# Designs tried in a protein design run: designed miniproteins, single chains, continued (3). Part 1

Scores and structures below are computed, not measured.

Each design is a single chain, and the fold is of that chain. pLDDT is the mean over its residues in the fold that is shown.

## One batch from the design tools (miniprotein)

Design m8001
Fold by ESMFold2-Fast:
Structure m8001 (fold): chain A 107 residues (1-107)
Amino acid sequence: LEEAKEYLDKGIKAYQEGNYDEAIEYFRKAVELIKNDPEVAASDEGVELLLRAYRLLANVYLKKGNFDEAIKVLEEGVEFLRSQGRDDEAERLEKEINKIKEAKKKS
């Protein structure tokens, strides 16, 4: 958990500085740390961090104009959360996917 939180903080700083590729690397590292630890991935705190990491990662892709990659990242999160029996959290990400799909159609 602490290592994943540290990577999220580093990613947020990179994002704020406009270093989007570096932010993507840090957020992906946070996602992988949580997914690769079954105890963390099953915990409520781990699930909330994972949701935050996927949302932040998608937001960086949106800033780069990469709508399809943002959708793909959130779909990856939905699939993982459903595999963990976290249907409510998966539904929250699905709502965000639908908003991005609507934004892409208007752009």
Scores: mean pLDDT 83

Design m8002
Fold by ESMFold2-Fast:
Structure m8002 (fold): chain A 80 residues (1-80)
Amino acid sequence: SSNLERVAEVLRALGLSEEAIKEILEAIEKGDFAKAAEILEKHLSAEQAAVAVNYLLAMHEHPDNEALHAALAAQVRTLA
């Protein structure tokens, strides 16, 4: 999915390892956002993890809302 590729790029910008990114993407594909949040919280600050979780949920729940994705990705990048 093109949205999963964009998610991977944002997570790399936050400095996550390829192993952590893979685990997060696998959790998202299974609809396990609690697992994705847990992995993010393990590797990021609480503030970074909260904004990243909001971005992941928006990409999944509103896959065609590019303006929302861009706004949330910008918030994630300001904390990187």
Scores: mean pLDDT 82

Design m8003
Fold by ESMFold2-Fast:
Structure m8003 (fold): chain A 67 residues (1-67)
Amino acid sequence: MEERRREELLRQAEEEVERYRREMAERKAELAKVLPPEKRESVEAAIEAAADIRGIGIFIDAELELR
């Protein structure tokens, strides 16, 4: 039954995206404690870019599984 599998894959993809976003928020909070402001902005931007790329990959994988 494909509908159940579709729901599971989409739910897993959404949960994984939310989990990595929370992990990135925690990493940014830790960086704020140890990095000077000039370095922190650059590193935070890199973390956000990496998180966006990961999110795109998760959704692509989910869409491919649904097809």
Scores: mean pLDDT 69

Design m8004
Fold by ESMFold2-Fast:
Structure m8004 (fold): chain A 55 residues (1-55)
Amino acid sequence: SLEERFQEVAERAGAIFRKMSAEQARALVEAALAYQETGDEAALDRAERIVDEAE
């Protein structure tokens, strides 16, 4: 489910957030907030991609 995917992305983000650039961290927060406010899967996909690229 989208909720399970979001929880997984949030867990991964928490582990790597401190080593992200300011730009990556801002983009991740924006995507996560967009998903929480709208439920838009595209926003979740953006958050997941940012986490994948930052790892």
Scores: mean pLDDT 82

Design m8005
Fold by ESMFold2-Fast:
Structure m8005 (fold): chain A 87 residues (1-87)
Amino acid sequence: KAEELAEKAARAREVAASQVADPEAAERLGELYARFLEALRAGDVEAAERAMVELAREAARAGGLEVTEEDVERAREYARKAVAWAA
């Protein structure tokens, strides 16, 4: 499943980068995805949650959007599920 998650993470990173006109924001999103993937491989739920929340905030900022409390909670929920899928 690690290879499958790596492929999905790479695709998600490509989609995020293609939607972001700012190259610096695209690079930051790539770094956050790398951290998230590393946390998934380590089974570190807390690190995965932090990376996903930061990624959500950075993506919203790049898109000129506000991040709500609900968005943060959804990011944490997704990270928890992703770690479970990686196991």
Scores: mean pLDDT 72

Design m8006
Fold by ESMFold2-Fast:
Structure m8006 (fold): chain A 106 residues (1-106)
Amino acid sequence: SMAARLEALERRLEELARRTLEAFLARADGKVAAAVRSAPKELQEMLLEAFRAATESLEAGKKAFEEAKKKYPNFIKGLYEAAKEELDAGFAEAAAAGAALRAAAA
């Protein structure tokens, strides 16, 4: 059914978001990865949501990251300053892979 196909696509995009976030953490400095893993659960969930939004578009991912910055400004600013290139690359990777997955599902 159409509903089952959309549900399957959503699950694949969620899995992709988790994998691209994990790839970012693997590429980042160990101190950055440790800080993210030790962060409050809500902040970790907001970061995963930013990577999930990035699977739709780079702009959507950046917008979700700015929402996380409003709630946790010091942590998110510090994360961006410490891992700007790895974060930008991670969001771009999520956006490209998400676009490819959606194209394959069409």
Scores: mean pLDDT 86

Design m8007
Fold by ESMFold2-Fast:
Structure m8007 (fold): chain A 72 residues (1-72)
Amino acid sequence: PPPDGRRFSEYHEVNLEYLEKLAEEAFKAGDYELALLLYGRLRQEREKAYGPDHPKTLEARRKAEEAREKLR
């Protein structure tokens, strides 16, 4: 794992909201592979910021799984 100890809560929240918006747009456009990558990244970042059990982290996980199912 990266050794980055920097704390940036406000910037991190804005960045996460932007990632979520991009993932939603990709999913709506039918680009499920891009949506999976973006939701996967969103889950990872939310897990680092809020922990694995946070509602936002769990939501990103479900969205990533949904995109993955569309690729079957």
Scores: mean pLDDT 74

Design m8008
Fold by ESMFold2-Fast:
Order: structure tokens, then C-alpha cells, then sequence
Structure m8008 (fold): chain A 79 residues (1-79)
């Protein structure tokens, strides 16, 4: 995993914790993981799930540059 991808994941955790606290962060992450797991196994559905996760992160105040790093990490995990 690239250092920039790790940094994007750490930024996600920090922003969610700062905004929602521990319990709210766990609920938010659980919803994101549920979206990723509930999508079908084909490539088109994986891409759609990644975009849905990025939309949620955009609402949390992530920049487009940070979202691109998160997208690359999620795409790599599903390849």
C-alpha cells in the first residue's frame, strides 16, 4: 500500500473521530463497509460501490485529491 493511501485512510479516521467521536465513527465506517459488502461481485457493481463510498467521504469534507487516493486504495483491494 502506498504511503499516500495510508495517509488518506488516517485522515478519514481523524476527521470522523473529530466530528462524530468514537461511536459515531464506528457507525459511519460500518455503513461504508456494509455498502461495499452488499454490492455484487462483478466489476461494474464494485466501481459503483467505490463511488458511493467516495460520495459519503466527500460529504465529510474530503478534498478531491484525498478522494482520489482513497479510490485507488479501494480499487486495489477489489482487484
Amino acid sequence: MDEEEEKAVEALGERLYKKYGLDGTEEFLAKLFEKLESVGPDEAEKEKAIEAVLEELRKEGFSEEELELVRKELEERFK
Scores: mean pLDDT 67

Design m8009
Fold by ESMFold2-Fast:
Structure m8009 (fold): chain A 87 residues (1-87)
Amino acid sequence: LQETLDRLLASTKPEDRPTLEAIVTALLRYLAGEVTAEDAARLAEAFRRLADYYREVHGDEEAAEKLREIAELAEAGDFDSALQLFA
């Protein structure tokens, strides 16, 4: 996970770091067993924004597709599957 977060941080602009912070916060809440419907929606939004960023800025369609899959799983409240794809 740390390696994935480091790659995301290195690839994001300062203005996009709040999105990364939202992901980290949601992951910490998940590990604590304190997930809510609002956390699911926020996490999904964060992953969709990262997917758009990777597609538009880096042209990385494969990474964008994975991030969108993670967003769909997170929105459904399936954090286990979302985290497995993120790892």
Scores: mean pLDDT 69

Design m8010
Fold by ESMFold2-Fast:
Structure m8010 (fold): chain A 86 residues (1-86)
Amino acid sequence: APTLERLKALFEAGDFDGALALLREAGFSEGLLERIRQMLEENTSPQDFAESFDLLIEALPELEKDVSPFLKNQESLDALQQWLNL
């Protein structure tokens, strides 16, 4: 999927801000983006990037549980799943 390849390229470049901006364009909620940003800042470096991306994908279901009920989390996750499969 072209969008998944773009996301991986941004992560491989260590451009987490660019990756988060791309996810925002894909419909990710601000609360979910903040959770993802925090996870990346606390757990991974740009040099371990392929592992960081895999860890992010594995962590998405757990991050969903922690996201505020005031956010459209289901809509954001549905958008991401559709986007990643393109």
Scores: mean pLDDT 58

Design m8011
Fold by ESMFold2-Fast:
Structure m8011 (fold): chain A 69 residues (1-69)
Amino acid sequence: MDKLKEAAKRYVEQMLKEIKESDPSKQKDLLDYLIGLLDSLEEIARSRGDEDLEKFYRELKDKVKKLKE
């Protein structure tokens, strides 16, 4: 389901851009919020038995976590 995955990637990339343009003191909290959102989406995909989508959200979440360094 390429369109759903591409929409999710684009949303995350837009959020990351907005976070980078935000006050440095707020960036950590906003990144934690985004990670929490992706974690919730991973759980929803798992509940549906959609292993491909579960892995996609997990990998996207891990990518965001690495940017928090």
Scores: mean pLDDT 80

Design m8012
Fold by ESMFold2-Fast:
Structure m8012 (fold): chain A 81 residues (1-81)
Amino acid sequence: SELEKLAEKLRELLERVRDELSPEQLTLLQTIIHEVESGEVSKEELLEMIEKLKKFVAEHSPDAEKDVAILEEVKKIVEEV
C-alpha cells in the first residue's frame, strides 16, 4: 500500500538522521511513522505531520536539502491518495 511505502521512507530517514536528532525530534518522527503504520490518520492530519517533520529536518539534518526532498516526495504520494 502507499501508506506502507510512506512508513518505509520515513523509517529510512529515521535511520539516516537518528544520531543527529534531539529526543523530542526522535519521538516526533517515531510518532509520525506509527500513525502512518496504524492507517488511522486522515490525509489532512498526515500532511500536517509531514510539514512539522520537514521543519525539524531542515533545521537539524546534515543532509537537510536531500531529506526535505524525500519528505516532499512523501507529501506528493499522500496528496495522490
Scores: mean pLDDT 73

Design m8013
Fold by ESMFold2-Fast:
Structure m8013 (fold): chain A 110 residues (1-110)
Amino acid sequence: DPRREALLREAEALLAEHTPDPELVARLLALEPDADEEARRLVEAAVVHLELARRAIRERRFAEAERHLERARAIADVLEEAGHTRVAAALRLEVEVEEGVLLLAKAVLK
């Protein structure tokens, strides 16, 4: 799957520069105890994207926040397609919360 391969390459590059929140990673991976190494790396990358999106929202870098949320959603979609439905659903909820925060921040700051 070229989408999964591209996301894995992006995940490795992202994880070389950023450390994901280990507590959130552990909570998410507890939902999919049979997750393979690739799925675990994708979850770690999604957590970094969520953290970078939150930082970008606080710093009013809304286009950057949107890109990170888009990448986290793409990871959730690939995890769902691979059968990791519980962690995918949890990541999708995290993305939806941050998308709501982003929309509110944009509306309030106009």
Scores: mean pLDDT 87

Design m8014
Fold by ESMFold2-Fast:
Structure m8014 (fold): chain A 87 residues (1-87)
Amino acid sequence: MVPQEVLDEIAKEAAEVERLLEQGRTEEALLKGMEVGGRAFALAGGTREQLEALMEEEGLSPELREAALRGWEEGVRKREEIEKEKE
């Protein structure tokens, strides 16, 4: 199960993406959204291969793919950190 604090962080970042969209900062919002999505995907147990396949199917730009992969790597590190917190 994903910890409440991690869910709260994702919710806060999702709110930031929405704020950027409201301000017309669409490119920044898309990049931030991809990072948040990649992080959430990793925390849910998604693999890098699955994420890359989904991005290829959607025809995402290299910039958006890099943002999603950065988020995924952060999510993997966060998941490892959560597992270590028991020690």
Scores: mean pLDDT 77

Design m8015
Fold by ESMFold2-Fast:
Structure m8015 (fold): chain A 101 residues (1-101)
Amino acid sequence: MKVEELLKEALELYEQAKNIDPEKAPDSIKYFIEALKYVKEAVEAYKRGDFDKAIELLNKAIEYFKKIIELDPSSGLAQAAKRLLPLFEKAIEIVKKEKEK
């Protein structure tokens, strides 16, 4: 799987989620919006060739996905987070390899 495709999909999810009112949403939705915000910033850093910043921001997104799972592990959002975690971990590994070259 290409990191560019994964980051593009995550950016599209962020564009959809950013219009949700966080004050009226449960904490799991708030954490999801924060995770997607960090993914968006990671995509922008990656496109600039700032691989260290992209890795840092992807790790922050992973942290929020883990918080969603801990808050309500049986929720649909937690299942989505569990699905996304290995993809973002793989994206970090690909970015690290690009940084070494």
Scores: mean pLDDT 74

Design m8016
Fold by ESMFold2-Fast:
Structure m8016 (fold): chain A 67 residues (1-67)
Amino acid sequence: SEELKEKVKKILEEIDKLLPNRSLATYPDDPEVREKLKKIAEELKKLGFTGESDIDILVKAGAYYDE
């Protein structure tokens, strides 16, 4: 739905601030950034996204928005 896309868009914008270009290959060792990403994944779970890991959930949300 459009409402879900708007919520995902805002969440992805927060991810982009923490990980420029959403590069999970350069996943930060910073515990504060990791904690923020974990909280973002939990918020995405509340919107109905599921995955094997926090990273998987973030990737699935990005793919959903781009579809």
Scores: mean pLDDT 69

Design m8017
Fold by ESMFold2-Fast:
Structure m8017 (fold): chain A 98 residues (1-98)
Amino acid sequence: SLDELLAEAERLLEEAREAIKQGDFETALALLQQALDILEELVKRIDTLTDEQKARLRELIKELIELSLELIKHTTDKQLILQAIGLLLRAIGLEEDI
């Protein structure tokens, strides 16, 4: 269901936040990538979402942007930074489409 996909994205973003706090940036990046895939699928189905589900989707996209920036801020790994920048740009694109 759409509510289950929203809940899964929220869970992945919360786990990514915890991974960043613990310095596990590779795990955080993988979780953010999984959340982005779900959010991209939900944006493709935007016309099928209720206003409440659209509001929640907007909050999750914003959270993904904030966590991607936090990852970039805290890691010194150039490859992780570049992947997180790619994630950030895709997330910003989704915010414009909603």
Scores: mean pLDDT 90

Design m8018
Fold by ESMFold2-Fast:
Structure m8018 (fold): chain A 72 residues (1-72)
Amino acid sequence: TPEQQKATLEAEVSLGVAEIALAVANLVSEYPPSMQQLIQQTLDEARSLLPYAPPEKKEELEKRLKELEQQM
């Protein structure tokens, strides 16, 4: 449905932002507490959107979220 498509897109965007932030932090060898909090906030946003995604996409997004959480 359009609602599921929107929720999926929003979750993908949030995860993408977290992935970029982690990649930048790793590249510059800087990881200030404020950056860690920002990344955690974006992961929390993605997690809140997962229930609205279709089952196949939900599983994929949950795996991405778990991988990012393990990198923290």
Scores: mean pLDDT 75

Design m8019
Fold by ESMFold2-Fast:
Structure m8019 (fold): chain A 76 residues (1-76)
Amino acid sequence: KKEELRKAIEDFLNDPEFQKALTEALSKLEPEERQALFQAIANLDEDKLYPALQKVLEVSDSPVLKEGLERILSLL
């Protein structure tokens, strides 16, 4: 359900360790990649969230971020 996806994203974004790791990963992305991710999150667009989250995973070595993003991807 979209409610489960929304709750998972909200819970992870409220985790200080996840936020820190996400901010660091976002700094490694190009501006258009960050914009695509934010748009996909705002619209809960599953088709656009999948590739955007994969790009974040590619640039991050954080176990906390990787586990959180993999969980979100499993809900798509």
Scores: mean pLDDT 79

Design m8020
Fold by ESMFold2-Fast:
Structure m8020 (fold): chain A 73 residues (1-73)
Amino acid sequence: MAEELRKKVEELEKKLKEAKTAEEKARYISQLVDVANEAKRAGDYETAKRAEDVAKRAVASDSEVAQAAQKLM
């Protein structure tokens, strides 16, 4: 439900901050995109926006992460 998806976004955001490699960060970004898509299908646009915002910030912070994420998407 919305609460579960929101908590998953918060967990992934924390893992992104702890991640040490671009590949690891790209995997969490991919998971955030999946959560955003799931939230949109459920009509939970607030959680979808939150997940998208976290993913965008991570991609913007590191060009190597952006390249790895682009390859997964």
Scores: mean pLDDT 78

Design m8021
Fold by ESMFold2-Fast:
Structure m8021 (fold): chain A 72 residues (1-72)
Amino acid sequence: MTEKLVERVRAMIEELAKHDPAAASRLQADLDEAVKLIKEAGNDKEKRRQAGIHLVAVALRAVGDQIDVELA
């Protein structure tokens, strides 16, 4: 499920970049950090849980930014 969520967030960032490239750039940096944390977590259950929560937080922000674009 992690790979599919990362793919969805990347698609949201790509769409956001057409309307707000600065917000898209910030989200891309946050997504890259979340993916890095997941890789670094390895087999540590707690670190993987924390990395997963961070990824979900980035995904929720991407949805919020997309809603702002649609309302503008």
Scores: mean pLDDT 78

Design m8022
Fold by ESMFold2-Fast:
Structure m8022 (fold): chain A 94 residues (1-94)
Amino acid sequence: IKEAVKKLNEAVELMRDSAPEAAELTEESRLYAASGAQLLKGGDIKGAIEDYERSIKLVEEAIQKAREDGAPEEAIEKLQEAYTLLKSELENLK
């Protein structure tokens, strides 16, 4: 999860000027990913699953918006990497 959060933070910095709405969605996704990790550490597996699912949904929306707004390809690649990592974390909980 730390690697996914790191990639989301890097994507936000790359998109602040070119795709501010995608950056906002990405930051929201990062908050849910961090919340899910905290819930998991506390033993709330159900809460962690719900937060990771929300984080994944927000990354999907961020990727679409980033492409529409012409964000740098590097930012989109980081979002796709975060998506893959978040999906892996979620599957490990099921």
Scores: mean pLDDT 83

Design m8023
Fold by ESMFold2-Fast:
Structure m8023 (fold): chain A 86 residues (1-86)
Amino acid sequence: MLSLEKQKKMIEIAYEVLVGRPVTEELREEAVRAIMERLGVSEEEARRAVDWLLNPHEIEDEELRKFALELSIEDGIALIKKAVGL
């Protein structure tokens, strides 16, 4: 698996793309591409990071989960939750 530091960077990039915007498939694909371009990770790993940002409770690693939850308390995730009916 990728290092914890690299996984945190993937989540940060996903957050930068998604913050303040409604969740659409096009925006999710934009986040996946941004992660792949900046970090050289696989599409599968980039998609997992996007899914983790949107569903941080699904993250098994406690430190990584806490990191994602700390990002998710900001305005962008509130907008994402509203878009998905949460």
Scores: mean pLDDT 74

Design m8024
Fold by ESMFold2-Fast:
Structure m8024 (fold): chain A 100 residues (1-100)
Amino acid sequence: MSEEIERKNLEKKMKEFDAFVDRFLAKVEADGSPYLEELRKVLDEAKKAIERIYKEGSPELAQLALDALKNILERHYKNGDYEKAIEDIKQLIELFEKKL
């Protein structure tokens, strides 16, 4: 029962995250930022890492990774500091990959 609720919650968070990433990248592109390509790449890598964590039996860790990544994006989206966003995303990926 708890596992079903956790899966539903993760699916919802992943869908919300995908929508936010699309919105974030659209703003980066509209701003004419040179970081669009790198951000697209690191966000794709982050999403794949989270999917791997989920598939390998760590749905709680996957949820924590999604929440942390969303918080990083929301913070830098408001500030427009895309270079720092790239750095923070890369550090988060490394941290969670080490926990697999």
Scores: mean pLDDT 77

Design m8025
Fold by ESMFold2-Fast:
Structure m8025 (fold): chain A 81 residues (1-81)
Amino acid sequence: SVEEILQEGIELAREFLETEELSPEERFYVQMLIHELRLGIEEKASKEEVIKALQGFLDYAESQGLEKVAALVRKLLEIAE
């Protein structure tokens, strides 16, 4: 289900915050990503809406050179199938 995908994504993002050495900007962005995934659960977002949002996060992370954040978002997109 979409809720299971979002839940797994939140767990991965939390683990990423605990295990990776992140800049303050990267840390802030991962926290924002976790917030958006939580909102997706609360609002019962569709799979298409989740993928579109993650693609937006990826585009921004890549444009800003936030390589570790971009790698995390790519993993989340793989989980979203």
Scores: mean pLDDT 84

Design m8026
Fold by ESMFold2-Fast:
Structure m8026 (fold): chain A 87 residues (1-87)
Amino acid sequence: MMSRSEVEALARERLAAAPVRSAEEGVALFRELLDLMRAQGQTDPEAAENVALLVYLEMARAGMPAEEIARLVREMRALLDEWVAET
């Protein structure tokens, strides 16, 4: 089973190697990490929320426009709610 800290470390590594440049890219990364978490038996909603927070903070740090940040947050919340309902 993938631990919460392993998921967080992977998210940070992915964000450092290929910085997210748009809400679409951030959402795509978040979806990929949610799929990986489920495949590895990590089903803790708090672990998924921590990954969403890391993607959000990286885009905010990168100075992305407020509209792109708002889109990212909205779409990640929808994916998280769906993932929790299916898990």
Scores: mean pLDDT 82

Design m8027
Fold by ESMFold2-Fast:
Structure m8027 (fold): chain A 87 residues (1-87)
Amino acid sequence: MRIPENPSLETAFLMLDIATHEVEEIAKDESLSPEEKIEAIKELVKGAREVLRKVKELYPDDTAGIAALEEKLKKFEELAEKKIKEL
């Protein structure tokens, strides 16, 4: 996942939606081994965490937006962990 240097909050939410879709696609990809799927999903989680870190640095005063993005990241991490366990 390529992360822009200065993502907007809207871009950060969109990136988490895209990452959610990519986790589902990776889980269904019959060309990938379970080990390759786990590695790819873990890399998406790492990228999603980095997006939140950048947003907190760029927009520290947007407490409501940050809280909403943190909750979305938590749900994304829960989905990623569930998909890894189902492999």
Scores: mean pLDDT 84

Design m8028
Fold by ESMFold2-Fast:
Structure m8028 (fold): chain A 59 residues (1-59)
Amino acid sequence: MSVEELIKESNRLETLIVTTFDDAKRKKYEKQAKEVGKELKKRLPNISDEEFTALRAKL
């Protein structure tokens, strides 16, 4: 998965977490979001929080 695909997946999961009222599904999305976040940190270990926020806003 590319960095752009990981950022898009992270954004999708964040939307699902805040819009889902099913506790079991929300926990699943939170776990998936954490795994995507770890993968993003592996690929972008030196990115600043500001640069990361800008990348998320563009996608």
Scores: mean pLDDT 76

Design m8029
Fold by ESMFold2-Fast:
Structure m8029 (fold): chain A 76 residues (1-76)
Amino acid sequence: MRTVSLADHRAEVEEGAAHLPEDVRAEVLRLTDEIVAALRAGTPEAIARAQALLAEMARLVHAWAQANPEVVKARR
């Protein structure tokens, strides 16, 4: 993973999160910031943490999408 990829991911998350409830959006953005910080550290432990945080963020967004199927349908 690279910082450039994280910047793209953050921009996509920020734009996508604009449609999320405030609580979910805040959590997604916070997780994204922690992922960026962990990957900047570049240690094996930090990379493992970043991967876990990325999976957590994906789960959070997916759970919201499952509750809002119209959003999932529009993303096809």
Scores: mean pLDDT 69

Design m8030
Fold by ESMFold2-Fast:
Structure m8030 (fold): chain A 71 residues (1-71)
Amino acid sequence: SKRQKILELTKELFRKVADVESERFARIQEIRATVSDPAQRAALIAEVDAEAQAEIKKLHDEYRQQFAELE
């Protein structure tokens, strides 16, 4: 049914977003452990955050397109 398809799409989106957030967290922890310069650390963390936000936006855009195709 349309409802079942929407539920599955929403579940997949939630899982994929959680995966991106987990990767972002791990990358930030690695930067904090390995980069001693505060300015460089902040810049690298900002880059990781920007990349994660862009990926999450792409996932939401794909979700909206698939949702629209369900009429």
Scores: mean pLDDT 87

Design m8031
Fold by ESMFold2-Fast:
Structure m8031 (fold): chain A 89 residues (1-89)
Amino acid sequence: MKKKAHELLLRAIGLVLRAIGILFEISLLVEEEHPIYKEAEKLYERIVELARQLFEAIDKGDIKSAEEKLAEMEELVERLEELLKKAKE
């Protein structure tokens, strides 16, 4: 169980770092007032909140909740990647 907890934590940290990188790339392509940037910022804030909830779930030994939060984070990162594609158009 402890090995799976560490794996979930590392994956969550990786997703947060990926989200920061995507948000930064979008900030170089569009102004902060742009709808794409505003949507990306909201997605990033939700990813960070999910990471916090995932860390709390791990601390409580709730691996199932942590896995559910990780899956939601992965979906939001995919949405950020789609916004980055739109920003490049």
Scores: mean pLDDT 86

Design m8032
Fold by ESMFold2-Fast:
Structure m8032 (fold): chain A 85 residues (1-85)
Amino acid sequence: SEEEKKFLEEAEKKARELAQKVYDEAKSQGYSDDNARRLAESEATNYMIKKVDEYIKKNNLSDEEAIELYEKARRLAKEIAREVT
């Protein structure tokens, strides 16, 4: 739906900001690029899943719709972590 797409786009923007901050902080503390990206992915994933949980409950989504939305959120979190610089 258009509402779902808009929700995901807004959640992605905030997840990107959070992932970038976590990545930068980890790098400043001496973590390797690989470890900093893993931390960024974890934070983006946790944020996206939290927002998806809220959206599912508020909109009474079916189990099938919920699973699809979780899969989209996890893919976005991985892409975000790959793109942090």
Scores: mean pLDDT 88

Design m8033
Fold by ESMFold2-Fast:
Structure m8033 (fold): chain A 91 residues (1-91)
Amino acid sequence: MKEEIEKAKKLIEETVKRVREAVASGDPQAIRQAREDAVKALKELGELAKKYPDEALNLMNEFAIEVYKADPRFAEEVRKLMEETVKKLKE
């Protein structure tokens, strides 16, 4: 449990840093790659949420807030992916 949660925290921190750096660079390829990495990280959190829903939802909320600050245009896609994950957890 603890190791899975700690790995997820590191993944989020590294992913947010990559998004922030990519947006700051203004490089379309870097931004695209960082956004793809962010989607993959969110998918990993979705899988974690099946086993640890409370911890994963807290990490997803933190991730969404940080992505909104770094890349507001991408934040809506992240929000939609989070809503889909939460919907699947309720089913």
Scores: mean pLDDT 80

Design m8034
Fold by ESMFold2-Fast:
Structure m8034 (fold): chain A 71 residues (1-71)
Amino acid sequence: MKVTEKNLGKALFEAGLAKDDKDLLLKIIAFQRSLGLPADGSFGPILKYFDKDGDGYLDEKEFEELVKALK
């Protein structure tokens, strides 16, 4: 599956990481703080952090790393 900034929230819900937007936002903010990133809850900086090849999407390995990091 192609994971982009536009569908990242949906992909994380499908992975069972969060039940609603508030739960997801809190997990994103906590992770951003742990990395010293701006804790604004936006998906862009997080996607860019895990997008190692810079093509604007996460492959299966990059997405698994993101899900594992947010748990």
Scores: mean pLDDT 75

Design m8035
Fold by ESMFold2-Fast:
Structure m8035 (fold): chain A 55 residues (1-55)
Amino acid sequence: DLIVRAAAHDTGVSEEEVRRVLDDAMAGKITVEEAAERLGITPEAVRSVLEALRQ
């Protein structure tokens, strides 16, 4: 997915790791804050990516 690939490139985290973290956040298994901590980005950036994925 283009969005996951872009997020991985911007964060320096692998596409697989970005996808797993975002999928967990969307499923409510982790918080947006936890996802931000794991990816090394801001909670606002995580919310932006999740909104783009949900569209």
Scores: mean pLDDT 74

